Designed miniproteins, single chains. Designs and how they scored, part 44

Each design is a single chain, and the fold is of that chain. pLDDT is the mean over its residues in the fold that is shown.

## One batch from the design tools (miniprotein)

Design m1606
Fold by ESMFold2-Fast:
Structure m1606 (fold): chain A 89 residues (1-89)
Amino acid sequence: KPEELLKKARELAQKLVNSTDLDEVKKYGEELIKIVEELAKLPLSREQRITLLALVMNILAAALDSPDEEIRKVLEETARKVAKILNEA
């Protein structure tokens, strides 16, 4: 089950960083946060934790490259929330 949730997290992160629509970015961000909250309740391997941290870094990189201030803010907030969940797990 953790592997399927991790796959969904990667797919949502990819959709999030590739979207140029604010409503889509908000939707994918919230879905990603929910999936990461589910993952945080499960025993995660070191490799799975590293994968999730890599997703956070990719989202932050996308925020730096975004020309849209509102999209940048949502990407930064999403990365921050995901990082906080992982740090508390």
Scores: mean pLDDT 84

Design m1607
Fold by ESMFold2-Fast:
Structure m1607 (fold): chain A 62 residues (1-62)
Amino acid sequence: MLSPEEQKKLGEELREKYLELRKESRDEAIEFALSHTSPEVLELAREIGEKLREIGDEFEAL
């Protein structure tokens, strides 16, 4: 079981990776995140994915 701090760190790493991959291919970014995570992290990635989409829209607006 990951600590809240470790979960946050994973979330930030996934966010950075997602943003990098999104510049190349949005579909590949999501697919990569989902295929390379454990079930526990998949659940977190799904929640983060929703939040990242919202943040991504704001980032794109900049």
Scores: mean pLDDT 66

Design m1608
Fold by ESMFold2-Fast:
Structure m1608 (fold): chain A 75 residues (1-75)
Amino acid sequence: MEAEAEKVLAAVEKALTAAGVPEEEKQRILERARALLGEVVRAYEEKGDEGALEKAKELEKELREIEEEAKAAVA
């Protein structure tokens, strides 16, 4: 699970870099993404696959908010 979380974080970092987000804002966004992924890992440990899946759906919504924040940082 942790290895998969790091893979997702690496993909987010790549996307933010490609979008031209400043390093300071990129670090802030990545910290939020790490926190959200930590919740998914905890849900997996507490409730298994079902908990992780439900939390991952919430993570997608939170990632959309992070994307909007990144757009604001560039604009």
Scores: mean pLDDT 71

Design m1609
Fold by ESMFold2-Fast:
Structure m1609 (fold): chain A 69 residues (1-69)
Amino acid sequence: SELDRLALEISTLASMAIMLAWVMGDKEAVERAVKLEKEGLEAARAGDLEKAREKLKEIEKLRKELLEK
């Protein structure tokens, strides 16, 4: 289902962002990634596809920011 797909993508990408931020010593980015994962998964659990997609995009943006450092 779309919700299952979004939940998996949110978890996977957020985990990658958390790991990258942790390795780089960027505590602010770790906190941002954790918050975005929580909010995204809560949205997916509630069936809010629009909010879940928005949080996924924010996680993807954070990952790109971290890779550009």
Scores: mean pLDDT 86

Design m1610
Fold by ESMFold2-Fast:
Structure m1610 (fold): chain A 64 residues (1-64)
Amino acid sequence: GAREEAERLLAEFPGVDVTLEEILDLIYNEGKSFEEIRRMLATLEALGITSFDFRAALRAYLAQ
């Protein structure tokens, strides 16, 4: 299910400061696909955003 896929994304990006609940919120409340979330996490990891608040990091990503 979606929770299992979200857990796989967290395991793929262990250096990114994001929670399972935040990934599920992006899917169910913000209408993001798993592909969009993977791109967001990859971008945050590439920028070295590992200790920032996820919402601050997401705002930085969306400012591109």
Scores: mean pLDDT 70

Design m1611
Fold by ESMFold2-Fast:
Structure m1611 (fold): chain A 86 residues (1-86)
Amino acid sequence: DEDVEAVRSPLGRAFAHAVATLLERSDPKLGKAARIAVDKLYEGKSREEAIEEAMKETGLSREEVEQVLDFLVKAARAGKEIEELV
């Protein structure tokens, strides 16, 4: 799972956490959804399981959680790509 691999890379995880922290400062529910998604992916859960758990814990819509997760995964992948260059 590319999303799990990205979040498990040290720099990928750092980038995902940075995004979660920025979201939390702007909107606590979006930040909470982001942290849940990162944690579930780090545990090796599927994208679908991460989305369902974030929805359950925050009350956000599926579309909102998917947007947050997509942004997090893009950040994590960018971090992993930079890590592979260094």
Scores: mean pLDDT 81

Design m1612
Fold by ESMFold2-Fast:
Structure m1612 (fold): chain A 96 residues (1-96)
Amino acid sequence: SMAEKERKFLKEKYNLSDEEIDEVRRLIAEMRTRMAEGKPLEQVKEELLSRAEAEGDEHRKRLIEIAYQLIKDFIDTFLKVADEVEAEVEARRAAR
């Protein structure tokens, strides 16, 4: 059910086919692997885009940009939640 909800979201937001969604998922996995090896997300994005540009693959560039945006949105959301939790903990300490 979670995989079906994810596919529906990607189809509605980015107008992707099932095959394009599978490619975006592979790109996300590749980006995550390279980040786990110590590369910053921005560098990973630039390396993948440079390869797609050299191959003249405009469609792959679009999928790379979507994969990057999904990872970035996830990171930004988690950082915002972490900041809100830290602010709540500090406010609670100040009130005691």
Scores: mean pLDDT 80

Design m1613
Fold by ESMFold2-Fast:
Structure m1613 (fold): chain A 56 residues (1-56)
Amino acid sequence: SREEALELLEELRRLEPRAPALARSAIKDVTELIEQGKYEEAVEAARNAIRAIRAL
């Protein structure tokens, strides 16, 4: 959903200090998907990015 995608986008923003380049790239991609109405793809992209950053 759009709301879920926005919540995950906020989580990515909180993780930016941990991995600035990766987080900024993911924020850009997720924001673009949300703007296109691709909410399920945005959620999946955000979750994958959060997992990758937390694994660092």
Scores: mean pLDDT 85

Design m1614
Fold by ESMFold2-Fast:
Structure m1614 (fold): chain A 95 residues (1-95)
Amino acid sequence: SMMEKVEPLIKQLEDENPLIRARAAYELGLIGDPRAVEPLIKQLLDESADVIVRVAAALGLGLIGDPRAIEPLEKALKDKDKRVRVAAKEALEKI
């Protein structure tokens, strides 16, 4: 059941609606499947993505706890938006 949800949620990370993308990122974090790590890193480091998407990607990576997220999250500590920087700091504390 949860494994079947991962691929549709990864597709939703590319949705035109930033609320759908942010929700997909957080749900992927709650599922904890490592297949979501690289797609979430892409959303986190996409400076053109809406702030809520980058925040949700950081939190999702923290929930998964995969060490591949450490260097991308350290980069996100320098994000232009304070909310993304705070989310990246909180995510790093969980890994």
Scores: mean pLDDT 88

Design m1615
Fold by ESMFold2-Fast:
Structure m1615 (fold): chain A 57 residues (1-57)
Amino acid sequence: SSAREREIEERAERLTDGAVAARAEQGITLDEAQREAMRQRVIDALRRHEEEERARA
């Protein structure tokens, strides 16, 4: 359902923000293209994890 997809996207945004902040603490600044690529990678990972959890539940 659309609600589940929206929650995954919102969670990915929060996780990406955290990763960007952690990188900044290490002195690494990501540009917008790198942030968008990271966000997409996180979304893909969360989708795979959700499918695995659903199969196990």
Scores: mean pLDDT 81

Design m1616
Fold by ESMFold2-Fast:
Structure m1616 (fold): chain A 69 residues (1-69)
Amino acid sequence: MKEVAREVAAEIRIIGAEIDAELLEKQGKTEAAEEVRRLVEEAREALRRGDVERALELAREAERIAREA
């Protein structure tokens, strides 16, 4: 259950970060949008490899960048 809960959390955060990147791009904040998209791609790759903890770390970093933009 702990691993499944973390995986679901990572998936939700990744989706949220993708939406944030789209919004940043529409606001003209292209550098921040590109950085968030890069982290989203890395987080998805981590999930694909089963590295849920890494995916969560990358998704949280994407959220931080989006908030600071």
Scores: mean pLDDT 82

Design m1617
Fold by ESMFold2-Fast:
Structure m1617 (fold): chain A 99 residues (1-99)
Amino acid sequence: DPLKEFEELLEEIERLIQELLGVSRETARALAFYALTGETPSPSQLMEIYGLSRSKANQLVELTREMSELVLKNKDKPTLEILELIRRFLEERLAERNR
């Protein structure tokens, strides 16, 4: 079921973003959708919408930008392959932090 596979990959991406950034699942999902559209929110927008500090908002913007660039580089690929690339990218980031 492609829709179930999509949802499972998206949930995993949301979990990884939440773990990396210490944000809610709702915020993590919003950032994943920004990245999938090839867009990056401004720090000021994230501060206003989610009540984040500027430092935290900058961390969110940077991660979203990196995911967005990965999406744009792979826009010719199926959506499930793009999600798997994002998942691996996020797992590598967590591994680097825990080194």
Scores: mean pLDDT 84

Design m1618
Fold by ESMFold2-Fast:
Structure m1618 (fold): chain A 61 residues (1-61)
Amino acid sequence: MTKEEMDELRKEAIEAGESGDLKKIEEVAERLIKALNLDEEAVKDVKEKLEKYKKLKEEEA
């Protein structure tokens, strides 16, 4: 993956996070993990943030 493609995915991740759309956030996070071949530490960080976000969304329901 090129630097430009990585920058685009990162931008999409930020936009998804700002939108508050859990489904988009999950999709972008999964794509980033696969595209960047993130190590376990980075994958864990991303997944922990998603889980916290899910809990906040469930509390609002």
Scores: mean pLDDT 70

Design m1619
Fold by ESMFold2-Fast:
Structure m1619 (fold): chain A 66 residues (1-66)
Amino acid sequence: SSDEEFAKTAFNMVVRHSVRNGMSLEAAKKALEATAKSLISLGVDEEIVRKQKEEALKRLEELHKA
């Protein structure tokens, strides 16, 4: 779906940005939360946003363990 693709792209951009800029895990988590709120405000389906945020959080936590 377009909502799923849009949300996935947005969260992937945030994860990429956080890694490239050496953001702390806490700062990156706050950025993902802010992105989720923005997507919902734009009318993206809340369940899609939640699922894509959870996937992005898992990737982010794995990257911070390496």
Scores: mean pLDDT 85

Design m1620
Fold by ESMFold2-Fast:
Structure m1620 (fold): chain A 61 residues (1-61)
Amino acid sequence: VSVEEVIEAIRQVIEEKGKDAPALAILREAGKMVGLSVADVISILRAAGLDPGQLIAELKK
Protein backbone atom coordinates (compact mmCIF):
# COMPACT_ATOMS: atom_id res chain seq x y z
CA VAL A 1 0.00 0.00 0.00
CA SER A 2 1.40 3.41 -1.01
CA VAL A 3 1.30 6.60 1.09
CA GLU A 4 -0.88 8.15 -1.65
CA GLU A 5 -3.47 5.36 -1.23
CA VAL A 6 -3.47 5.93 2.55
CA ILE A 7 -3.97 9.72 2.12
CA GLU A 8 -6.84 9.14 -0.36
CA ALA A 9 -8.50 6.70 2.08
CA ILE A 10 -8.22 9.33 4.86
CA ARG A 11 -9.78 11.99 2.56
CA GLN A 12 -12.69 9.66 1.72
CA VAL A 13 -13.34 8.84 5.40
CA ILE A 14 -13.37 12.57 6.31
CA GLU A 15 -15.85 13.23 3.47
CA GLU A 16 -18.11 10.33 4.55
CA LYS A 17 -17.99 10.78 8.36
CA GLY A 18 -17.60 14.57 8.51
CA LYS A 19 -14.96 16.91 9.93
CA ASP A 20 -15.98 16.27 13.57
CA ALA A 21 -14.83 12.63 13.47
CA PRO A 22 -11.90 11.93 15.86
CA ALA A 23 -8.47 11.43 14.25
CA LEU A 24 -8.10 7.88 15.64
CA ALA A 25 -11.52 6.88 14.22
CA ILE A 26 -10.52 8.30 10.81
CA LEU A 27 -7.20 6.37 10.84
CA ARG A 28 -9.01 3.14 11.83
CA GLU A 29 -11.59 3.43 9.02
CA ALA A 30 -8.93 4.42 6.45
CA GLY A 31 -6.92 1.36 7.55
CA LYS A 32 -9.95 -0.89 6.96
CA MET A 33 -10.31 0.54 3.42
CA VAL A 34 -6.68 -0.33 2.51
CA GLY A 35 -6.46 -3.57 4.54
CA LEU A 36 -4.07 -2.20 7.22
CA SER A 37 -4.08 -1.84 11.00
CA VAL A 38 -4.01 1.66 12.56
CA ALA A 39 -0.37 1.02 13.58
CA ASP A 40 0.57 0.22 9.96
CA VAL A 41 -1.23 3.34 8.66
CA ILE A 42 0.66 5.49 11.20
CA SER A 43 3.98 3.79 10.28
CA ILE A 44 3.49 4.45 6.53
CA LEU A 45 2.60 8.13 7.13
CA ARG A 46 5.56 8.68 9.49
CA ALA A 47 7.96 6.91 7.08
CA ALA A 48 6.85 9.50 4.47
CA GLY A 49 7.63 12.36 6.91
CA LEU A 50 3.97 13.03 7.81
CA ASP A 51 2.50 13.46 11.29
CA PRO A 52 -0.90 11.68 11.25
CA GLY A 53 -2.64 14.18 13.56
CA GLN A 54 -1.34 17.21 11.64
CA LEU A 55 -2.19 15.62 8.26
CA ILE A 56 -5.79 14.92 9.37
CA ALA A 57 -6.16 18.48 10.72
CA GLU A 58 -4.98 19.88 7.34
CA LEU A 59 -7.27 17.53 5.35
CA LYS A 60 -10.28 18.64 7.47
CA LYS A 61 -9.88 22.25 6.25
Scores: mean pLDDT 83

Design m1621
Fold by ESMFold2-Fast:
Structure m1621 (fold): chain A 76 residues (1-76)
Amino acid sequence: MVPEKELEAEVLEALARMYLSLARLFLSKGDVEAAEEALKKAREIARKIEELGAKEAAEEILKEIEELEEEIEKLK
């Protein structure tokens, strides 16, 4: 087992969740463009998490991204 990959996945998961929180914050301020950019970053990170083998964590993050993207699209 390669410890660096597990730690990297945990760090990326925390970072992706941070971007999800930022997206929600930007939406609360009416900054749709900033929210979309934050979700784009979260999606890129979720894909990296999936590649590292943390599939369940990646799926959870991607689901939250999809929910927020749906909200944004309705607000455009």
Scores: mean pLDDT 80

Design m1622
Fold by ESMFold2-Fast:
Structure m1622 (fold): chain A 62 residues (1-62)
Amino acid sequence: EEERQRLIDEILALLVEDPNITVKEIAKKLGISEETVRRLLDELARRLGTRFDYEKNQFEPP
C-alpha cells in the first residue's frame, strides 16, 4: 500500500523530469519489473482521467 504510493510518486517525478523516459528505463531506475511499471502507469492515468499510450510513451489527452 505505502510502497505502491511511493512508486507512483517516483514514476510521476521521473516523467516530469524526463518526458522521453521509457517503461524499461523507469523499471531499471526503480528496480521493479516492466509489468509493475505498466500497472502503476495505468493507475496514474486513471487518476488523471486518461490512459497511457505505450507506443508514444505518453499520457493521452483527457
Scores: mean pLDDT 75

Design m1623
Fold by ESMFold2-Fast:
Structure m1623 (fold): chain A 55 residues (1-55)
Amino acid sequence: LDESKEGMSLEDAVREKAVELLKEKNASKEVIDEIESLKDPADILNKLFEELEKL
């Protein structure tokens, strides 16, 4: 993909992946909501790792 408009941003891709992983682990809707509200990919990853560590 040559940076087409169909490509997702890094933050969007990270957020989608984090939500998918958390849903697979049956994380609470509260946690998924927090991830969906985050814009910074670093914040998304930190939250994902924190929640996965608990599960």
Scores: mean pLDDT 74

Design m1624
Fold by ESMFold2-Fast:
Structure m1624 (fold): chain A 65 residues (1-65)
Amino acid sequence: METIIKSEETARQVLESIEEGIELFKDDPEQLEAAIKTLERLKKHASPEVQERIDELIKRIKELL
């Protein structure tokens, strides 16, 4: 249970990194697909608030594909 609090902070950091990375990889479908897979894995361990943000980001990436 102690690891959950640390995982939440890590999840937010990874989410921010992917948000920044998408602008660099928006023309690369393979990188965008990899980002979606990473976000789906992250969502399994995230709070409902972070899950909602992840879902919005996945939808944005899919719009670029």
Scores: mean pLDDT 74

Design m1625
Fold by ESMFold2-Fast:
Structure m1625 (fold): chain A 60 residues (1-60)
Amino acid sequence: MELDVEAVRRLQEAMVELGVTDWGQLLTDEEVAERVRRRAGLSDEQWEAILRALRESLSQ
């Protein structure tokens, strides 16, 4: 797992604050993805790493 733990925590916190419960929305809904990313304060690299891990997880 090559994810920044702090980045994942910020992402989860932002999702809860915004009422986002479906992690798949980060891959399918660009508005939700941008809102979560901005609230979590993630770098482009952290965001891309999370999306990559999420794609791999959801495809199984």
Scores: mean pLDDT 76

Design m1626
Fold by ESMFold2-Fast:
Structure m1626 (fold): chain A 68 residues (1-68)
Amino acid sequence: SPTEEHLQQQIEYLRRQAEELREKDPEVAEEVLKLIEEAERYLKEGKLEEAQQLLGEAGRLIRDALRR
């Protein structure tokens, strides 16, 4: 199961990746940032598994945008 500390580190990492992506693909960067905001809400509610799923989706969008 994910820990709150691990998810917070993932949020910080993905937010930096999204800011870098904003220059190349602003539409995907905005989508990623929205997923991070939603994950932060779940994290505040103690719903760690749901937060992890959203952060996984954000990471996938970043990888797909950078590869294509």
Scores: mean pLDDT 85

Design m1627
Fold by ESMFold2-Fast:
Structure m1627 (fold): chain A 68 residues (1-68)
Amino acid sequence: MMSEERRALLREELDLVLADPELPPELRARAEELLARLEAGEEVPMSEILELGVEVALGRIKRAVSKL
């Protein structure tokens, strides 16, 4: 079962991701889904969290490159 400490840290990170006004709608929906699952007390696989993190990072890089 996911620890309360881990859930709290992941919630803070997801809140930061959702605070990005340039976050793509697809990634926003995924972050909101993961946050809702964490708040519901569900055990979220670390792989899903890492996949979101990678996609957010790649999205930021892609947006930066596309502007130049």
Scores: mean pLDDT 75

Design m1628
Fold by ESMFold2-Fast:
Structure m1628 (fold): chain A 110 residues (1-110)
Amino acid sequence: MLKEAIELAKEAIELAKRGREEAKKGNVEEATRLLLEAARKLKEAAMLVLKEAETLEQILQAIGLILRAIGLELDVELAGKKGDAAKLVELAEQLIELAEEIIRLAEELE
């Protein structure tokens, strides 16, 4: 499961990078689609990490990552509806950071 969580987070990084590039070009609809897919993969990855968490500290960290993924999914949806390309670039960077944190926690659990 942890290797699957790491793979999902890495896929989310690539989707977020592509979404950032599309947002910079003003392709708001494509950027929104890519970033929503990234957020959903990060939510799944964080849930897989939660399943393998053994300590209360690890459980709380994993729950925090899940809540951040949900919040970013909602923010991406809202920015997409508003046509806010600049906000989509910022959200793409936050999705990459969240993915890196999920990978770090998953590696600590191995």
Scores: mean pLDDT 90

Design m1629
Fold by ESMFold2-Fast:
Structure m1629 (fold): chain A 68 residues (1-68)
Amino acid sequence: SEEDIAEAEKLRDELVAHFESLGLPDEAKMFRKMLDRLVEEGWSLERIRAFVEAARRTADHLAAVKAA
């Protein structure tokens, strides 16, 4: 639905901003492309949310390693 597409795009933009805020611009670009592809392939919002949560954990881990 249009609402599901809008929510997925919002989740994409929030995820990209999160990576960028942590100083991970290359990963931000990579995950943006990945998430855009998942939306194009018709992934459900539930699966997209699960992907975003996993990606956010990855971002936090990478930022912690970079800060050490």
Scores: mean pLDDT 86

Design m1630
Fold by ESMFold2-Fast:
Structure m1630 (fold): chain A 68 residues (1-68)
Amino acid sequence: DRERREEAIRLIQKAFTYAHKGDFEKAAEYAEKAGELLGNPEYAEKIKEKLLKGDIDGAMQVLNEMFS
């Protein structure tokens, strides 16, 4: 569903907004919510791990793989 995908994209945008502000715990929380909504918990967990380590570039790589 497009609406579900749009909501997940908004949650991912919030995750990266918090990551760029240095709030990696909130970033990880929003990434987890997005993954649950998309039914891709494995990708959500990988993005969460990268964000909790402060690896924004690594998180973006995992995100690009998920939407490829």
Scores: mean pLDDT 79

Design m1631
Fold by ESMFold2-Fast:
Structure m1631 (fold): chain A 82 residues (1-82)
Amino acid sequence: DLAVEEVKEMIEEFMKENNIKEFTPEDVEEFLKKYLPEYLLEKVGPKVIKELEKKMKEGKTFNAEELAELLVEEVKKALKEE
């Protein structure tokens, strides 16, 4: 089980290493490619990107905690869909 706190730390480290202040769809894709196997990337990536793009249309973006919560939920859903 992926803990939100652990995923948040991974996101914060990725942001620090890549000098990211706000996530773009490209940044999210690169993060997911680094940490998820291709199978989960194909299932989770489009859903996370769609939610980010929706939020960006409203002039907002995800912080590390919000992105971590979304990623944990989408990964859990993907793993339950056999």
Scores: mean pLDDT 77

Design m1632
Fold by ESMFold2-Fast:
Structure m1632 (fold): chain A 60 residues (1-60)
Amino acid sequence: IQDIIKALLEKYLKENELTDEEVETLKDILTLLSDGDIDGALKLLEKNFPDLAEEIKKLL
């Protein structure tokens, strides 16, 4: 699950034009995933990238 979410976030970062603030937020989410805080990562994702969070939830 963690590896799947991480791969999807990295793909989103590469394929979308993001603001510097959005890039920083995605890096924070990736850090939470690396620390094993999946719930914290998903909450931050829902707050800042709700459409991406919905797609990830459909895959879980």
Scores: mean pLDDT 77

Design m1633
Fold by ESMFold2-Fast:
Parts: sequence; structure tokens; C-alpha cells
Structure m1633 (fold): chain A 73 residues (1-73)
Amino acid sequence: MSEKELEAEILLSLGRMALSIGDYELAIENFDKALAIDPNYAEAYEAKAEALEKLGKLEEAEEYRKKAEELRA
């Protein structure tokens, strides 16, 4: 993997850790950093949607989930 791909994966992992402990805001920050590195990272869009749902931001969550689906097609 390229240096950038590895960095994005690490940020996704940090975000997932934050999700697991209930820190949804920290999770979103880490997912946003991963997406800044790789804007086509479907897993990061999906994970961000999950964090947004946990925060009650359902409309935003739907948009990010849809983006993840588009990237997998």
C-alpha cells in the first residue's frame, strides 16, 4: 500500500476505536481525516454514517451511506 493509503487505514482504525467506546464526535474527526487523505474510501464514509446515526444526525448519515454505496458500485 502507498504511504497515504496506510495513513488513511490507521485513521479509520482510530475512528472505529472511538466508535467502540461511544466517542462518536472523536470517531467522526478521525473519519474526516481519513476522507481528506482518500476521498474515495467507501469504508470511511460508511463508518462516518454509523457515527452520525449514533448522534441522531440521521439525514447526514443517509448522505454518507449513499456515498459509500456509490463508491462500491
Scores: mean pLDDT 84

Design m1634
Fold by ESMFold2-Fast:
Order: sequence, then structure tokens, then C-alpha cells
Structure m1634 (fold): chain A 77 residues (1-77)
Amino acid sequence: DEEVVKKAEELLKEKKFQEAFELLKPYFDPSIFDLSIEELKELLKSKDPMVRAIARFFLSVYYYLQGKPEEAVEIAE
């Protein structure tokens, strides 16, 4: 669903992480919670825009929670 991907990308650019999470939640594979940061970065290279949106979401939230807001903003944009 390309419209979901576009909306999620806009929400991430606006730093609306909760809204982006709720939008992407139905598309989460449970195995994504077992991925390392390095594996999530590899998913950013995926040809599937939904996979890239999910990877950007998790990386942005991770860096934001680690006190690296500059890195989180760069990933979300």
C-alpha cells in the first residue's frame, strides 16, 4: 500500500513517531523486533518502500531514545 508508505514518511519527517507507529503496525513482521541496528540499516537499501519506511521508523525511534536527535532527524528525512 503505497499511500500508507507516503503518509508514514510524512509523519516521520514531522517527528510524529506515535502516529507513524500506529500506521505501520499492521505491516510489522514480528521478526523485525529481533533485528540489530546494522540489519535495520541494511533494510533501508530495500527496493520495497514499505520495508524502508519500517526500517526508518525503528532507526529514528532508536536514535531519538538514545539521545541522538540529530541522527534520528537525518534517518526520518
Scores: mean pLDDT 69

Design m1635
Fold by ESMFold2-Fast:
Structure m1635 (fold): chain A 58 residues (1-58)
Amino acid sequence: GGVEAARAILREAGAPEEAAARGIRLAEAGDLGAAWEEFVRAAGEEAAARALGALLAG
């Protein structure tokens, strides 16, 4: 599913597990802006875009 794919993308990019989990929870709650900010801070813009795309696709 999209959550599992997003976790894998963020982990590969070196994001801390806690930061990835927070961003995913924000996205699941519908706060895509806050999720984007967490992902960019943790993993950079490219990984953030891929992770958010995975969440929205699954």
Scores: mean pLDDT 86

Design m1636
Fold by ESMFold2-Fast:
Structure m1636 (fold): chain A 55 residues (1-55)
Amino acid sequence: SMEDLLAEHRELQAEYERLLAEHEKNPEDEEIAKRLAEVQRRLAEVQREIRALQE
């Protein structure tokens, strides 16, 4: 549902901000960089799904 997608989007944004702060402290950490990329990808997916449900 739209409500579920909006909730997931909010959670993903919070996780992205958390990981971004960690990446700034540890820029050589490949695991953090990978998680940032995964969260960015999922954010884009959720945003596309939200747009698809809009009329």
Scores: mean pLDDT 83

Design m1638
Fold by ESMFold2-Fast:
Structure m1638 (fold): chain A 62 residues (1-62)
Amino acid sequence: SFEEGLKAYKEGKYEEAVKYFEEAIKKDPSAEKYAFLSIAYDKLGDKEKAEEYLQKAVELAG
């Protein structure tokens, strides 16, 4: 699902990318997955969610 999210993101399908990244995180969370979820929300104009998930990415990266 993470690879499917990356493909959707590259195609400009940001709402679809969010769904794939959220499913990938549910199965196996990682800093990289949260970072891409943050970027996808930023592309959708959801600045609050973008900041929230960027914070999660930073916390997991250490």
Scores: mean pLDDT 87

Design m1639
Fold by ESMFold2-Fast:
Structure m1639 (fold): chain A 95 residues (1-95)
Amino acid sequence: SSQTERNRRQAIDLIDQGRDIIRDDSLSQDQKRSQIQNIVDQLSGIARGLRDQGDYDLQDNVRRSAGVLWTGVILDEDPDQVITQLDQIRDQIVS
């Protein structure tokens, strides 16, 4: 649906923003945590909307992307590993 496509595009944009934040070596861990929290909150909102529409596959991938971003930043995970996981989820959302 057009609403699903809007939600898909928004989720992809937010994942790309999260990827850029994780990769940004100029940001402190506290700055990354703050910025990623805002992205995770937005992705969680999209996931709730997708659940309400019955779009469970897209919802699961959006929820998983939020989880990867949040866990990556809170545990100070290797940025390359976080980005690899995000790229895999992003590919599932694009398809």
Scores: mean pLDDT 89

Design m1641
Fold by ESMFold2-Fast:
Structure m1641 (fold): chain A 73 residues (1-73)
Amino acid sequence: MIPMASDEQLKEINELLQEINKLIDEGRIDEAQEKAKELSELVSTLPEDSVEVGLWRMYNAVLKIAGEPVELL
């Protein structure tokens, strides 16, 4: 059974993802990495098989495309 995150957790993750996308678009990669650390801590509180872990994996792939090394959870 796949557990669902709360609407509050989804909102927080979405807000971080939007901020990170904005930083990447502006070329502020170092700041995007700092937001990645915050997102990693948030996602670590979620069940491994949640949809939010999928979102984190997608975000991590975007950072790798930008040339920045981000460690997988």
Scores: mean pLDDT 63

Design m1642
Fold by ESMFold2-Fast:
Structure m1642 (fold): chain A 110 residues (1-110)
Amino acid sequence: MEIVEKAIELAEKKGDLEKAKKLREKLKNKDYHGLTLLVIDIILETSEEEVKKLEKTDKKLAQKIVQQSVAESLRLIGDEIDKELAKGAELKAAGVSNDEVQKLLVSLGK
């Protein structure tokens, strides 16, 4: 998930190692709901820094850029989560079949 990797990089650049760790843990545990919320939080925080820089020169342009950046980021997050969720479900279905076969073989080997 490219957007999650980018969020981890942003958190690490800011020295927020706890948020970076939580992102990795949620990704490993396939907690896509918690992952989405944390990625959105990091993106909004980054967008607020961009607003503060642009507010000194053009407040209207700053607002428009942030709104577009947030909307596009949310769209990309949703798209990647849907793809990973579908892929995870397929892999879990295949894994359950293999686990059932292994359970049968272990039961026959005792």
Scores: mean pLDDT 62

Design m1643
Fold by ESMFold2-Fast:
Structure m1643 (fold): chain A 94 residues (1-94)
Amino acid sequence: SNESRAAALATAAALLAIAAEVNAEYLGDTETAVADMEAAVELTREAAKLASKEEALEIIELTKKAIERAGRAAGDEEAKERALEELKRLEEEI
C-alpha cells in the first residue's frame, strides 16, 4: 500500500540522517555526511508523495530536526541550509 511504502521511505530517510550525524561526528567524514543528508531529503520527498497531508508534514518535520543535528555535526552550514530549504519548499507544496 502507499501507506506502507511511505513508512518504509520515511524510515530509510531517518536512518540516513542518523548515518550522516554518525559519519560527521564520530568518523569525521563530512563528504559522506552531506551525501547522506541529501539522500534523506530525497527519500522524504518520495515518502511525502505517498503519505496523507498530516503524515507528510510529520515526516518532513522529523527529517528537518535530523538534518539540523547532522548539519551541525558536519559543520557544513551551506549543505544544512540547502537541505532545510528543500524540505521547506516540500512542506509548502503539501
Scores: mean pLDDT 86

